# Ledger of designs, part 16: designed miniproteins, single chains, continued (5)

Each design is a single chain, and the fold is of that chain. pLDDT is the mean over its residues in the fold that is shown.

## One batch from the design tools (miniprotein)

Design m16525
Fold by ESMFold2-Fast:
Structure m16525 (fold): chain A 86 residues (1-86)
Amino acid sequence: SFPLCSPDFVKTFVIQQLNQFKAAFAAAKSANDEEQLALYRQVIRSLQFARFDCKLTNKQLRQQPEFPELDKLYWRARLEELALEN
């Protein structure tokens, strides 16, 4: 089943989640905390599923007129960086 997907949902849920763990992810990576990195990889999977279920891509989010004022390249790079973490 598909949840209710709207620009407000993306703004409130996805952007807030990304903002909340940006610093935590960077700290865990610099500390080489494997348990925290594994947890963040799970969060990435959850964000990827939400993006897939809503059929929204980084390109579509950048094209939304109501998309929050955020560096679109940074948001894209963040998701791609986290998805390619190895």
Scores: mean pLDDT 53

Design m16526
Fold by ESMFold2-Fast:
Structure m16526 (fold): chain A 83 residues (1-83)
Amino acid sequence: SPEDEILDKLIEKLEGLIKKLEEEAKTQTPEQKAVLEQMIAEYKALLKEMKKAKSLAEAEAILRKYEPRLQALADEYRALQEA
């Protein structure tokens, strides 16, 4: 279905983002790497729940659950890069 295709694309995007963050972590400072490793763990947890989602509404609820933690980690990572 069109909904299943959208869910599959969301999963593909999350998998791609995780791989990008894992590569980035290899070249970062210890402090930056620690924050990236936390982000990777959160995205991996999000991905596991997303793979179990049966509808777009369920996927949206899962995204909202992880957004505050991911935003906080992204803000922390940015602050470390600007210091």
Scores: mean pLDDT 88

Design m16527
Fold by ESMFold2-Fast:
Structure m16527 (fold): chain A 81 residues (1-81)
Amino acid sequence: EVKMPTEEERKKIIENIEKLLKEIESLNADKALVDAFKKAAEDLKKTLEENGSPEEIKKAEDKLLQAYLDVLDAVAARKAA
């Protein structure tokens, strides 16, 4: 059987994504990386709103995490320069 997050869990994830977007914007990161993160966040939000499968949600979460780490890595590299 396919296990999905509850409606409550999906809403909480969406709220967390919106909070992360504000945090990413505050980091003054490269716009291209911020845009990639926004795209990944939008994809995850749509997957959650469309009641996507656990596999689709996991894939979207992984993509969002990778985009988030790319932003953090770029910010760290800038500070180390």
Scores: mean pLDDT 77

Design m16528
Fold by ESMFold2-Fast:
Structure m16528 (fold): chain A 82 residues (1-82)
Amino acid sequence: MEELVEELKQKLLDLGVPESAAERIARAFKLALESDTDYDVRETFLAIEVSILAQAGEITPEQARAAFDLVREALGKALGVE
C-alpha cells in the first residue's frame, strides 16, 4: 500500500503538481484505500480533494484532470476495478 501511495505521489510530481498538493492527494488516496466504503464513495472523496486544490488555484485545471485520471487508475487497480 505505501508503495502505491509513493508511486502516485511521484507520478503527480512528474506532471508538475506542486509537492504540497501531491502530498495532499497522496494522503487522501491512502485514506481512501484504508476506508471500508464502496468504490464510488472513495472515487468521489478523491475527486472532491482534487477539485478543492484546483479551485484554490494550487493546481491548474489540466493538472487536476491528469491527477484525477491517475488517482482513478490507481484506485481501480488497488481495488481490482479497471
Scores: mean pLDDT 81

Design m16529
Fold by ESMFold2-Fast:
Structure m16529 (fold): chain A 97 residues (1-97)
Amino acid sequence: MNRLALEAEVLIALTYIELGVLKSMAENAEKRGEKDIAKKLKEYYEKAQKTVDPLIEEARRALEAGDYETALRLAQEAFDKVKKISEEAMKEIEKLK
């Protein structure tokens, strides 16, 4: 059992869940005809994906190399960054009401 490896894998999974929520919100806004909100959410989803994909790839390489501390750090950075981008997205759509 390696706790750091498990924690890194959980954070990677949570990062993808957060990305999925942003994507789902954009699709639901478009379905409701909320074009401005849908466009803004799609912009933030793309920004989030481009930001976290390199971090997740590096975290996976670290896991394969047995560098669990580096993997956990990178996975945590990815999760923190997706959360921050999601919070910024929510603030921007609040202005659109």
Scores: mean pLDDT 88

Design m16530
Fold by ESMFold2-Fast:
Structure m16530 (fold): chain A 61 residues (1-61)
Amino acid sequence: MYSGEEAVKRAEEAARKAEEGELEAEDAINMAQHYATAAASSGDEEAAKRAAEYSKKAGEA
């Protein structure tokens, strides 16, 4: 599906759009969560951790 790095970038973008109010919070959380799961599935532990942090930030927005 996505490489670890690509998943992190997409999770970051979703969190950023939530913070800017360009995405509904629920949509941003769902997107960031999806990409965090994809990063975890890639086996890249650091990418998984970073994507999880962005998922958290989307929820905070």
Scores: mean pLDDT 72

Design m16531
Fold by ESMFold2-Fast:
Structure m16531 (fold): chain A 65 residues (1-65)
Amino acid sequence: MKVEPRKEENKDIMFENVIDVLLHIKEKIKKEDLPTVKEELESVAELTGKYEEVKETLEKIEKII
């Protein structure tokens, strides 16, 4: 696919929005939902290039569950 890479500013905003949603629903996330959350975050990492931040967020979610 031919897709223009997003600028860092847009990547930061997108990542922050995803994290805010996850933190808002963290109490509703069950261990059985974790694979789906991982897949969604991996997609965000690929689109934004925020691989390290996604990894840290997943580790935090796994500790809560």
Scores: mean pLDDT 65

Design m16532
Fold by ESMFold2-Fast:
Structure m16532 (fold): chain A 76 residues (1-76)
Amino acid sequence: MEEVRALLAKVPEADNLAERVRQLLTNYYKLPVPIAESIGLSLEGEDEETLIKRTAEVLETLKAYIEKQKEKAALE
C-alpha cells in the first residue's frame, strides 16, 4: 500500500485518482493496456483508500508478472 501511495504522489492529477492509477499501471509497471483499463474501470467511483487498497491487491496478485516485466526492462 505505501509503495502504491508514494508512486501515485508522482502523478499530479488529484481530481481523477482512478485515471492516475491506470497511468501508474501502464507507465510504471508496464501492464498491458487492456489489464490496466479493466482495473481502472473497476475502481471508478471508489474513494482514495479503496482505490489504493484495490490497486495494491491487484499488484500483489500480478507480482510474478510485474517482476518479470521489470527484469525485462532492466535488460533493455
Scores: mean pLDDT 64

Design m16533
Fold by ESMFold2-Fast:
Structure m16533 (fold): chain A 110 residues (1-110)
Amino acid sequence: GPEEEKEKIEEEFERAKEAIKKGDEEGALEAIERLKEIALKTDDPEVLEYAIEKLFELAELALKKGMEKVAKKAAEALLEASKKLLEVTENVTKAIGYILRAIGLLLDLE
C-alpha cells in the first residue's frame, strides 16, 4: 500500500544519500535506480510526489558533491517519475512544474 511504498522510497533515499556523502558512485546509482523502480510501479500520486521530492534532493546533493553521473541519474529518474505523475494526477500544473525542474537540472549537467 502507499505507506509501505513510501517506506521503501525512504529506505532507498537514505541509501543513496549516504552513498553520495561517502563518494560511493555505484551505491548511489543502484539506490536511485531502486527508488525510480518503486516510483514507476505505483499508481498513487502522493507516493509519486514523495519520490519526486526525494529524487530532486538527491540530484541537488550529487551536484553539490560534484558527482555529475549520480546527479544525471537522479534528474533522469525525476523526469520519468514526473511524466508518470502527469498521467495519474488531477494537478496537471504541479506535474508540469516538476517536469520543468527536471529538464532544468539535466540542462545544467551539459
Scores: mean pLDDT 86

Design m16534
Fold by ESMFold2-Fast:
Structure m16534 (fold): chain A 61 residues (1-61)
Amino acid sequence: MPVLSPEERLEQLQFLDALVQQLRAGQISVQQAVDALRARFGDVLSPETLRALEEALRAIG
């Protein structure tokens, strides 16, 4: 598990929360949410963490 600063972790959580809310509201597709995640954090998060988050987003949709 990568160690992030409190500020980076908060930004990550806020971004994920916003994606979840938009998915539940039907404002974005699961594919758009996954693409946004990869574009924002693809080079920051481990491939394993990205996979887990993608699976979580698909479970919401």
Scores: mean pLDDT 75

Design m16535
Fold by ESMFold2-Fast:
Structure m16535 (fold): chain A 106 residues (1-106)
Amino acid sequence: SMAARKERAINNIVRLLLDMAREGTPEALALAAAGIAYVAETAGLGPEDLIQALRRVADDPRMTVEGLRLAREALVQAARDLGFSQEDIDAIAAAGEEAIRAREER
């Protein structure tokens, strides 16, 4: 189903972000951004789906503050590659900033 395909795609993005954060390199970020853009395009994901992936990653106990900064950058880059509007890119960036603040306060 379409819903099951989107759910699988969001979880694949979560896995890409967690793997990227573990490596913590600019090369890993670039590869993750490209992979996220590919997954999002093939599954028909929009900006709200990328924000959902970010929220799931932020709730993962393996994620760090530095990992969330990299996740925000990877998702912003993927959103640009997908041709999302500047408003949608800014919304993704803002969601990432909120997740970073929430993690720093814990």
Scores: mean pLDDT 90

Design m16536
Fold by ESMFold2-Fast:
Structure m16536 (fold): chain A 112 residues (1-112)
Amino acid sequence: HMKIKVKLTLELYKDGQLVKKSTGEAETPEEARELARRMVREALKGIQEGYDKAVLTAEILLDGELVAKVTFTITDGRIEGRVEAKTPTLPDEVRELLGAIFDGIREAVAEA
């Protein structure tokens, strides 16, 4: 078994300055889904409260090596995603974690 982990970082910006940063880690799809959902809810609430931009970064590590990075930029009424993968062929465990992160984001947006 390969050891898989995702590190999620949320950064909130106001007037071009980083005001708040929070981090979390998950090792299973269920944990990653719930963590992503929680962080996107925080981001969306921040935007409603007057933050200009939120950046959610997901770094997926396989045996301690960064294999995929996803960055979501959240602004008023808009979410933009960018995926950077070390290889075009990702292991199933990495794809499952990415799917869980996207599911968590979708769930948070649907609740907004």
Scores: mean pLDDT 82

Design m16537
Fold by ESMFold2-Fast:
Structure m16537 (fold): chain A 52 residues (1-52)
Amino acid sequence: SSLQQKSKQHDSKSKQLFDQAIKSGKPDGKDSIQGQIYDGISKLTTAIDNIT
């Protein structure tokens, strides 16, 4: 479904942001926080898709 595709995109974005946080030397900085937010959105999107 479109929600599964969007979930996969959010997961990819999360991983990209975590990688950038590591490279910047600030794993607890905004990029890491944003990565966690996108990961959460990805998981919620998948859960919503599974209900339908």
Scores: mean pLDDT 69

Design m16538
Fold by ESMFold2-Fast:
Structure m16538 (fold): chain A 112 residues (1-112)
Amino acid sequence: PLSPEEIRELIRQRIKELGGDVNLFEVVEDYEKSRELLRRMLEELKKLPETPRIQQLIEELEALIERLENGPKSPEEERDLRYELLALFSALESDPTLRETLRKLVDEVVNK
């Protein structure tokens, strides 16, 4: 049985194991940086061939951008939003074709 905090830590460790950017969690904790990262990742995904996987990722990114722009309305929504961001970024880190793009965008968003 895993607590939400244990799940979050497992996602963090998974991102690190995949060689993910240590700044990724800084981005997730900052809604403005998260919006910017998702917006830029969306632009990069739209340049790729339209496959079912890419279409699904585009839809997921657009939905998260909308939720971040509206802002969380409860502590539960804030927790769920952060967990969904962590899960999405973990999935992107697990894809070798998207991982390098994600890392570049995280670095650019953190350092401007």
Scores: mean pLDDT 72

Design m16539
Fold by ESMFold2-Fast:
Structure m16539 (fold): chain A 79 residues (1-79)
Amino acid sequence: MKEEAKKKLIETGKELGEFSRKYRAEIDAQRQAAADALARGDVETANAHLQKMKDTEAELKKKRDEFNKKISEYLNEIK
């Protein structure tokens, strides 16, 4: 049983890493889209992309916290 929990901890850590990479790529894409919109004078579209970027950053922080909590719970189960 402790071995199973340890495996889940390792897999959860890998999943968090992959998740973080994907979300950072999405944030970068939104930032670029906002810059492109500003370059053409489309402030409304730029603001929409900046808002999406902020929302994605907030979601990344929330998910990171959730994964950290889950890891702590698994760790508590194995001791």
Scores: mean pLDDT 80

Design m16540
Fold by ESMFold2-Fast:
Structure m16540 (fold): chain A 70 residues (1-70)
Amino acid sequence: SMAAELWDEKIEELAKEAIKEGLDIPEDLAKLHNERSKNIALATRYILKKGLKGLEKKIREEVVAKAKAG
């Protein structure tokens, strides 16, 4: 669905920001063959590091806005 595609795009963006902040996937998870799983792991760490409420609200509003436009 369009909403799932927009969410995957946001997860990838968060993973890229996590890398910029120097956050790495642990060695055991780095062996994961699936790039989506790696992006989810990095995005989760980034969300935990930055605090949940403010970041979650902003992401939610952006996803909803894009879903309404597309």
Scores: mean pLDDT 68

Design m16541
Fold by ESMFold2-Fast:
Structure m16541 (fold): chain A 78 residues (1-78)
Amino acid sequence: SSAAAAIAAGIEELAKETGLSVADAKFVFGAAIAGGKEAARETLRRLAKRRGIELSDEQIDEAADRAVALADQARSAP
C-alpha cells in the first residue's frame, strides 16, 4: 500500500538522519505509536547511548517529531 511504503521510507530517512540502523529506527517508530514524543525521545536516547552515537538534544527532538508524524500517518491510514 502507498501508506505502508511512505512509512517505510520515513523510517529509512529517520535511520539516515540519526545514524541508527533501520531496525533501531523501527523501534523508535513503535515507541512513538505506543507513547508519543516522550516515548520516542526516551527510545532514541537509549539506542544512541547503546550504539555509541552522539545525538544532541536538538537532533533527538527533531527525530522524535519525525517519528510522531510517521505514527500519526500510520493511525490515519485506511
Scores: mean pLDDT 84

Design m16542
Fold by ESMFold2-Fast:
Structure m16542 (fold): chain A 70 residues (1-70)
Amino acid sequence: MVKEVAEILKEEVEKLKAAGLTLEEIIEAIRASSDLSEESKEVLIEVVTLAFEGKYEEAAKLLLEAMKAA
């Protein structure tokens, strides 16, 4: 599961970068979302930050732990 989620995160980050989106723009979009709680926003910001740094497995682990805790 972690490896599968990490591969999905890698593919999505590569697509976002290919579209010209920066980490800051994605963080801004997450913060502007009305559909997410503040706690969910903080977790997603950390997940996307790790993924943009190439730490896909760490990002996947954090995402899965957050989903289990919710």
Scores: mean pLDDT 79

Design m16543
Fold by ESMFold2-Fast:
Structure m16543 (fold): chain A 81 residues (1-81)
Amino acid sequence: SASKKQKIEELQKKMQEYVSLYSASAILGAAGTADEIVARKQGKEEEGKEKGKKMIKESLERMKKYKELMDKYKAQKEALE
């Protein structure tokens, strides 16, 4: 039915949004790692380590959340197909 097709399309759009958010979160984690390496080379290891760890932790928490949401919407879409 048209209603079923519309629900599938809405779930697919939500999944695409969370893929984009997951990728953005991974970039945040990569930036945190780069900042830690730079700070270590400059003799500012403690300062860079704290900032880098915060960014890495935040990125991992966001990635986990978005993956769980992607999996949830994927299951809902498959149940409609």
Scores: mean pLDDT 79

Design m16544
Fold by ESMFold2-Fast:
Structure m16544 (fold): chain A 89 residues (1-89)
Amino acid sequence: DKLLQQAKKLLKEAQELVEEIEKKIKEGSLTVNEAIGYALRAIGLMIDAEKLIKETENKDEEAKKLAEEAKKLAQKGLQLAMEALKKVK
């Protein structure tokens, strides 16, 4: 239960990060400082997700799958932020 709740929260945070970055890109309002901030947030979420994946091994398969999805979304967020930085400097 605790691992599953942690995985659900992490997935939600990763989803919100990707949605926020995509919205800023669509609006053309993403600044260099915002892109750097999003990249750092994405890295933090990737670290948290990797730790949770290891903690869920052989204990909670549902929590593990959600943590893996959260890691994938955090990686997407990092990629979007880095691509935005390439376009600005």
Scores: mean pLDDT 85

Design m16545
Fold by ESMFold2-Fast:
Structure m16545 (fold): chain A 71 residues (1-71)
Amino acid sequence: SPVAEVGSRATRRAAEAGDPETAQDIAYSAGLSVGNEEAAKKAMERARQAALAGDPEGASRVTYEGAKEGE
């Protein structure tokens, strides 16, 4: 999914920059774009926590998975 790929890359960059708020916003928007609000909220929370923990790979992965669940 283009949304999952673009969203995961953007969330990774936000987490690398030490910006958990931008990471959560991107994860939420990517999940909403595929029509699953519950998955979007979970991806948002997980991406924020990963960014706060200094884990850009984790933030990217949960954003990708959240967007992909909106099949």
Scores: mean pLDDT 80

Design m16546
Fold by ESMFold2-Fast:
Structure m16546 (fold): chain A 64 residues (1-64)
Amino acid sequence: SVDEEREKRLKEIAEENTKELKKLLEQMKKQKASDKEILEAQIKLFVEYSDRLGEVLEEAIAAK
């Protein structure tokens, strides 16, 4: 069903975002980034994640 496909895509986006967050944190730790820089990078990634979720939901609604 469309709902099952949507749920799968949302889960895949969440998993990809988790992997990207882990990579970003490891890279920033290696670079000895400040707590402020790490926080700003995390916020930016969260905003990008929220935008992607919104796009998937809008596409699902538009298909009906």
Scores: mean pLDDT 77

Design m16547
Fold by ESMFold2-Fast:
Structure m16547 (fold): chain A 99 residues (1-99)
Amino acid sequence: SMMEQQEEYIRRAEELRRRGLERIRRGDFDGALRDAQALVDLAEQALREGLYDAAIYAAERAREVALEVIKRTEDKEVILRAIGLVLRAIGLIFEAESK
């Protein structure tokens, strides 16, 4: 069902968020940004499937992980990548909320 699909996407988003935040705690900002990108990809897939609640949830988790990277690093290239992910996540939230 659509509800079961949304729950599975939300579960995967929470796993990616948990992994990304753990990577940030260990100073693995490149790994955390890969997890944030995976959250963006998950949100885009959920949006294509009409799973708007899951898309918003995954995009909000991507934004959260990327913002935590920005707070924890002075590396300008890493910060710029994280900003790009924050902006993409915000765009996905806005698109999903418009449905």
Scores: mean pLDDT 92

Design m16548
Fold by ESMFold2-Fast:
Structure m16548 (fold): chain A 98 residues (1-98)
Amino acid sequence: SQETYLKVVEEVLAESLAALSDDPLAAEIVQAMFDAMKQAIKEGKSLDEAIQEGSKVAMEKVKEDKSLSPMEKTKYLALVIALQTEIALRVRQAEKAA
């Protein structure tokens, strides 16, 4: 299922980047999250571990960005949580169809 995880992650990344064309910082945060998730999957980690590692990278990037207001940080952290849910849902759907 490593191939299934990578395929879903790549599909969600492509769709997310298309939706975030007007928000370069959101696109950068999403790219960092998904690069870390793909690396974890390639290392043989579980989906939950990969989502956790990607989310940690993205959340640390948001927290460290001194240009962001507290409200903007909340917005980007909410985006990370939404992407966690979407990846988990799509993987479950893909595994059920296989």
Scores: mean pLDDT 86

Design m16549
Fold by ESMFold2-Fast:
Structure m16549 (fold): chain A 98 residues (1-98)
Amino acid sequence: MSPVEKKALRTEILISMAIMTASVSLLALKDSESEEAKELKKEIEKLIEELVKLSEEIERAAKEGDLEKIEELEKEAEKLLEKAKELAKKVDKILEEE
């Protein structure tokens, strides 16, 4: 496997983990009607949209063989995964208070 293929695959795995984390968080808030829960749902939906766009960018960079671009996208994917984890912690706090 080429370095481009390895880094692209790693980045797609990070994006998939972030989307899964965000999607589970959104599902957990499904029946929550508080204003705080509504704002979190919007923030999570926006994060999922950003992750989908990032997945499209990594696919293009991989087809072009742009290793430098893939490395930049990997760092962005890591940041979005950490954001997904932080949002999940906020969801847990809301569910404990309901």
Scores: mean pLDDT 86

Design m16550
Fold by ESMFold2-Fast:
Structure m16550 (fold): chain A 55 residues (1-55)
Amino acid sequence: PLYRDPITGELLTPEQIRNHRLELLAKQAGIDPSEVKSLEDFKKKVAEKAAKREA
C-alpha cells in the first residue's frame, strides 16, 4: 500500500513511512534523526543515551 505524505504530497512506500516514523520517534526521544536509519539503530541510540546519563 502507498500513502500520501501530508508534508510533501508524495506517495510513500511502507519503507519510507517506517523511516518517517523512526525520525519522529528519534526526535521525541531527543536523538538526532539523521543518526537513525532503522528500528535497531533507534534502539541502539536510546541505549547509548541512557548509558551516558548513568555515567
Scores: mean pLDDT 70

Design m16551
Fold by ESMFold2-Fast:
Structure m16551 (fold): chain A 65 residues (1-65)
Amino acid sequence: SSKEVLPSSWSDEEKARAAATFLLALYGERALELPDEEIRRLIREVFADANDTIIDRAVEILREL
């Protein structure tokens, strides 16, 4: 399995938006129906360098759509 790397120069907000966009690209509208814990698990699996702040913010972005 390949891991994606978020650029270190990006803010936590930019990294969170990238993670949220990735899930929307992969699952479409079904991403919005995933439980918060499943979203967190998937982001950790794909983006090994994402911290909890980035992951929690990505969840919030998906819930605000």
Scores: mean pLDDT 79

Design m16552
Fold by ESMFold2-Fast:
Structure m16552 (fold): chain A 110 residues (1-110)
Amino acid sequence: REEDLKNRIEYYKKKIEENPKDWQAYANLAITYAELGKVDEAEKWLKKAIEASENKDDPLIWRAKGEIYFAKGDYEKAIEYYEKALKVDPTDRIAQYNLELAKKKLEEKK
């Protein structure tokens, strides 16, 4: 629900205040804003995650990119980034679910 997503935003913002180098908190905040459809906010927080990260090719960052492209309606790009995340971590159930959903959305658009 939207309230659960708002609570998640507050949680990650608190984590960032406590540790401004916590790139995973920035990435999770970007994912949460993308889930709310707030693409501009999601892109801003993802940029901060990449700047703070020692590894910009991390599967969490790729999943965040996938979520942002999904929120933009770019299902082909979303699929590419979810597949990159799953190549590193094939057991990520969230990425698996989102990949299947993006594929279904792409078929509906054809």
Scores: mean pLDDT 82

Design m16553
Fold by ESMFold2-Fast:
Structure m16553 (fold): chain A 80 residues (1-80)
Amino acid sequence: SDVREQVLETVREVQRLIEQAKNATSPEELQKIKDELEGLRARLRELKKQSSPELAATIDSIIDNVDRLIAEIDKKLAEA
């Protein structure tokens, strides 16, 4: 379905940002990555509204992983 395709694309974007976060060397780069992750989290929440219960559960797991990554970035920003 279109929703499943959009979820898969969003997951690919999250994976790209995870890799960018590993290579980020400045607080400015980390903040930019965080802003993009927050945008993808909002998109995942919107896709969840259009999803089956099974897909919604998968989306919740992805959102949880995004939230943990944002928290890790927040910790790095606080230590910078």
Scores: mean pLDDT 86

Design m16554
Fold by ESMFold2-Fast:
Structure m16554 (fold): chain A 62 residues (1-62)
Amino acid sequence: MDIRDAVRFARELAAGTGLLVGLGPDRRTISLFGPRSERARAEEIRAAVRARFPEVRVVDAT
């Protein structure tokens, strides 16, 4: 699995939102940062990334 593909996919889904996508130092964890108003969108992105890349951990940090 290429974590770079998962990061790009998450960033594409976050485009146009207040959310930022970060990659953790373990290169297996993606973090979503942003205002609490974007929490529902962060959850949608988390679910979509986990469905496509099940080995990637996604953390909502909103």
Scores: mean pLDDT 79

Design m16555
Fold by ESMFold2-Fast:
Structure m16555 (fold): chain A 90 residues (1-90)
Amino acid sequence: MEEANKEIEEAIKKLKEEEEKFVKHQKELGIINEEAVKKVLEVIIEAEDKIAELRKDYEAGKISLEEFKEKVKEIVEETKKKIEEIIKES
């Protein structure tokens, strides 16, 4: 459980850092694309929800720690790609 908690904490921290970098960059340019900000927020919330469900499955013994870590990493990587696509379309 503690190992899974650390994995979740690191994943959420990385997602929050990506959001903060995006918002900070928009503010530094003096232009805020509200539609892009909304899409980034939605993608991050979806990722956090998926990670929370994986944690419950791991704690219930439905998946192994290795599977949990791999799936969390995949969610973070997919989320980063979605954010990059939103930025490119903006």
Scores: mean pLDDT 78

Design m16556
Fold by ESMFold2-Fast:
Structure m16556 (fold): chain A 75 residues (1-75)
Amino acid sequence: MEKVEIRMPDGSVVTVPVEEAPRVLLEALLRIPGVSVEEAIGHTLRIIGLILDGASAEELSEEINRIIEELVAAA
């Protein structure tokens, strides 16, 4: 079972199954000041697209953590 490691905006780290990663990303992004619902949904849909295209758990972890890091830095 492939798992994705996600560094949350509060600095905690969670490890979740690939199928749970979009939900965790959406919840994380909505906690970042200045992130709109539309922007959070957009990033979540992009990650769902990568999962459907067969991206590895490592690739998903890297991209998800990059999204969170960039948006936290912009807040």
Scores: mean pLDDT 84

Design m16557
Fold by ESMFold2-Fast:
Structure m16557 (fold): chain A 81 residues (1-81)
Amino acid sequence: GSILEKARELLERARRARTGEEAARYALELAQLLLSISPSSEIPRAIGLVLRAIGLILHGGSKEEAIRLAEEILRRIEEIL
C-alpha cells in the first residue's frame, strides 16, 4: 500500500482505539511515518510531533487529544505527498 494509505489506516486505528494511550501509540506511529518522509526543512516539526505523541503516552492524554494529533500529522503527510 501507499504511504498515504498506511497513514489513513493509522488514523482510523487511533479513532477505533479504546483508550487515550492506545490512540497515542497510533499517533506516534503516524509521527514516525511523517519523520521518515520529511525533507530536511520539515524534520524539526516532525520531531516535535513525535515528542508530543510520546508525551501523551507517558503523561496521559485524552483519546480526543491523541486523535487531534493524529489528524494534524496526517494533514502534514498529505502536504508532503
Scores: mean pLDDT 89

Design m16558
Fold by ESMFold2-Fast:
Structure m16558 (fold): chain A 93 residues (1-93)
Amino acid sequence: SAAAAEEQRKIEEAIALARELLEILTKYLNNELSEEERQALVEQEEAALKRLAPLVREDERIRAAFERGLRLALERRDPLLTPETIIRELSAL
């Protein structure tokens, strides 16, 4: 159905944005970044979060998957696990 196709597109977009955030977080862990490179990463993160926020806010399935991923990552106390667990939970939708 058209509704199922639209839902799948939203899930795929949320997964892509979560992967982008994982890549940004991985780059932040590089202590050799210049100030200009750090500023570019901040701008990329803000842009990704602005696109992700309505998907999480407006879609109950995406929000539930995001919340499950966050909870699992917090229990493990590993910042790299946060986007990885979110990607896993979104991919299971």
Scores: mean pLDDT 79

Design m16559
Fold by ESMFold2-Fast:
Structure m16559 (fold): chain A 59 residues (1-59)
Amino acid sequence: SRGEEVAETTRLVGDYYVANNDAAGGIAAGENGIKLGKELGSEEAIKAGQEALERGKAL
């Protein structure tokens, strides 16, 4: 589903920013994942976005 694709993409982009120690990029990726997840009604995408956001904030 599109929600699954958004969740997978959000996790991959989040992983990329964490690997590069880019807090701003990680936070932005998380916020985007949450926004798209809400628009799609996808809890999986929202959760992926929230996880990416928290990982970015922890950097």
Scores: mean pLDDT 85

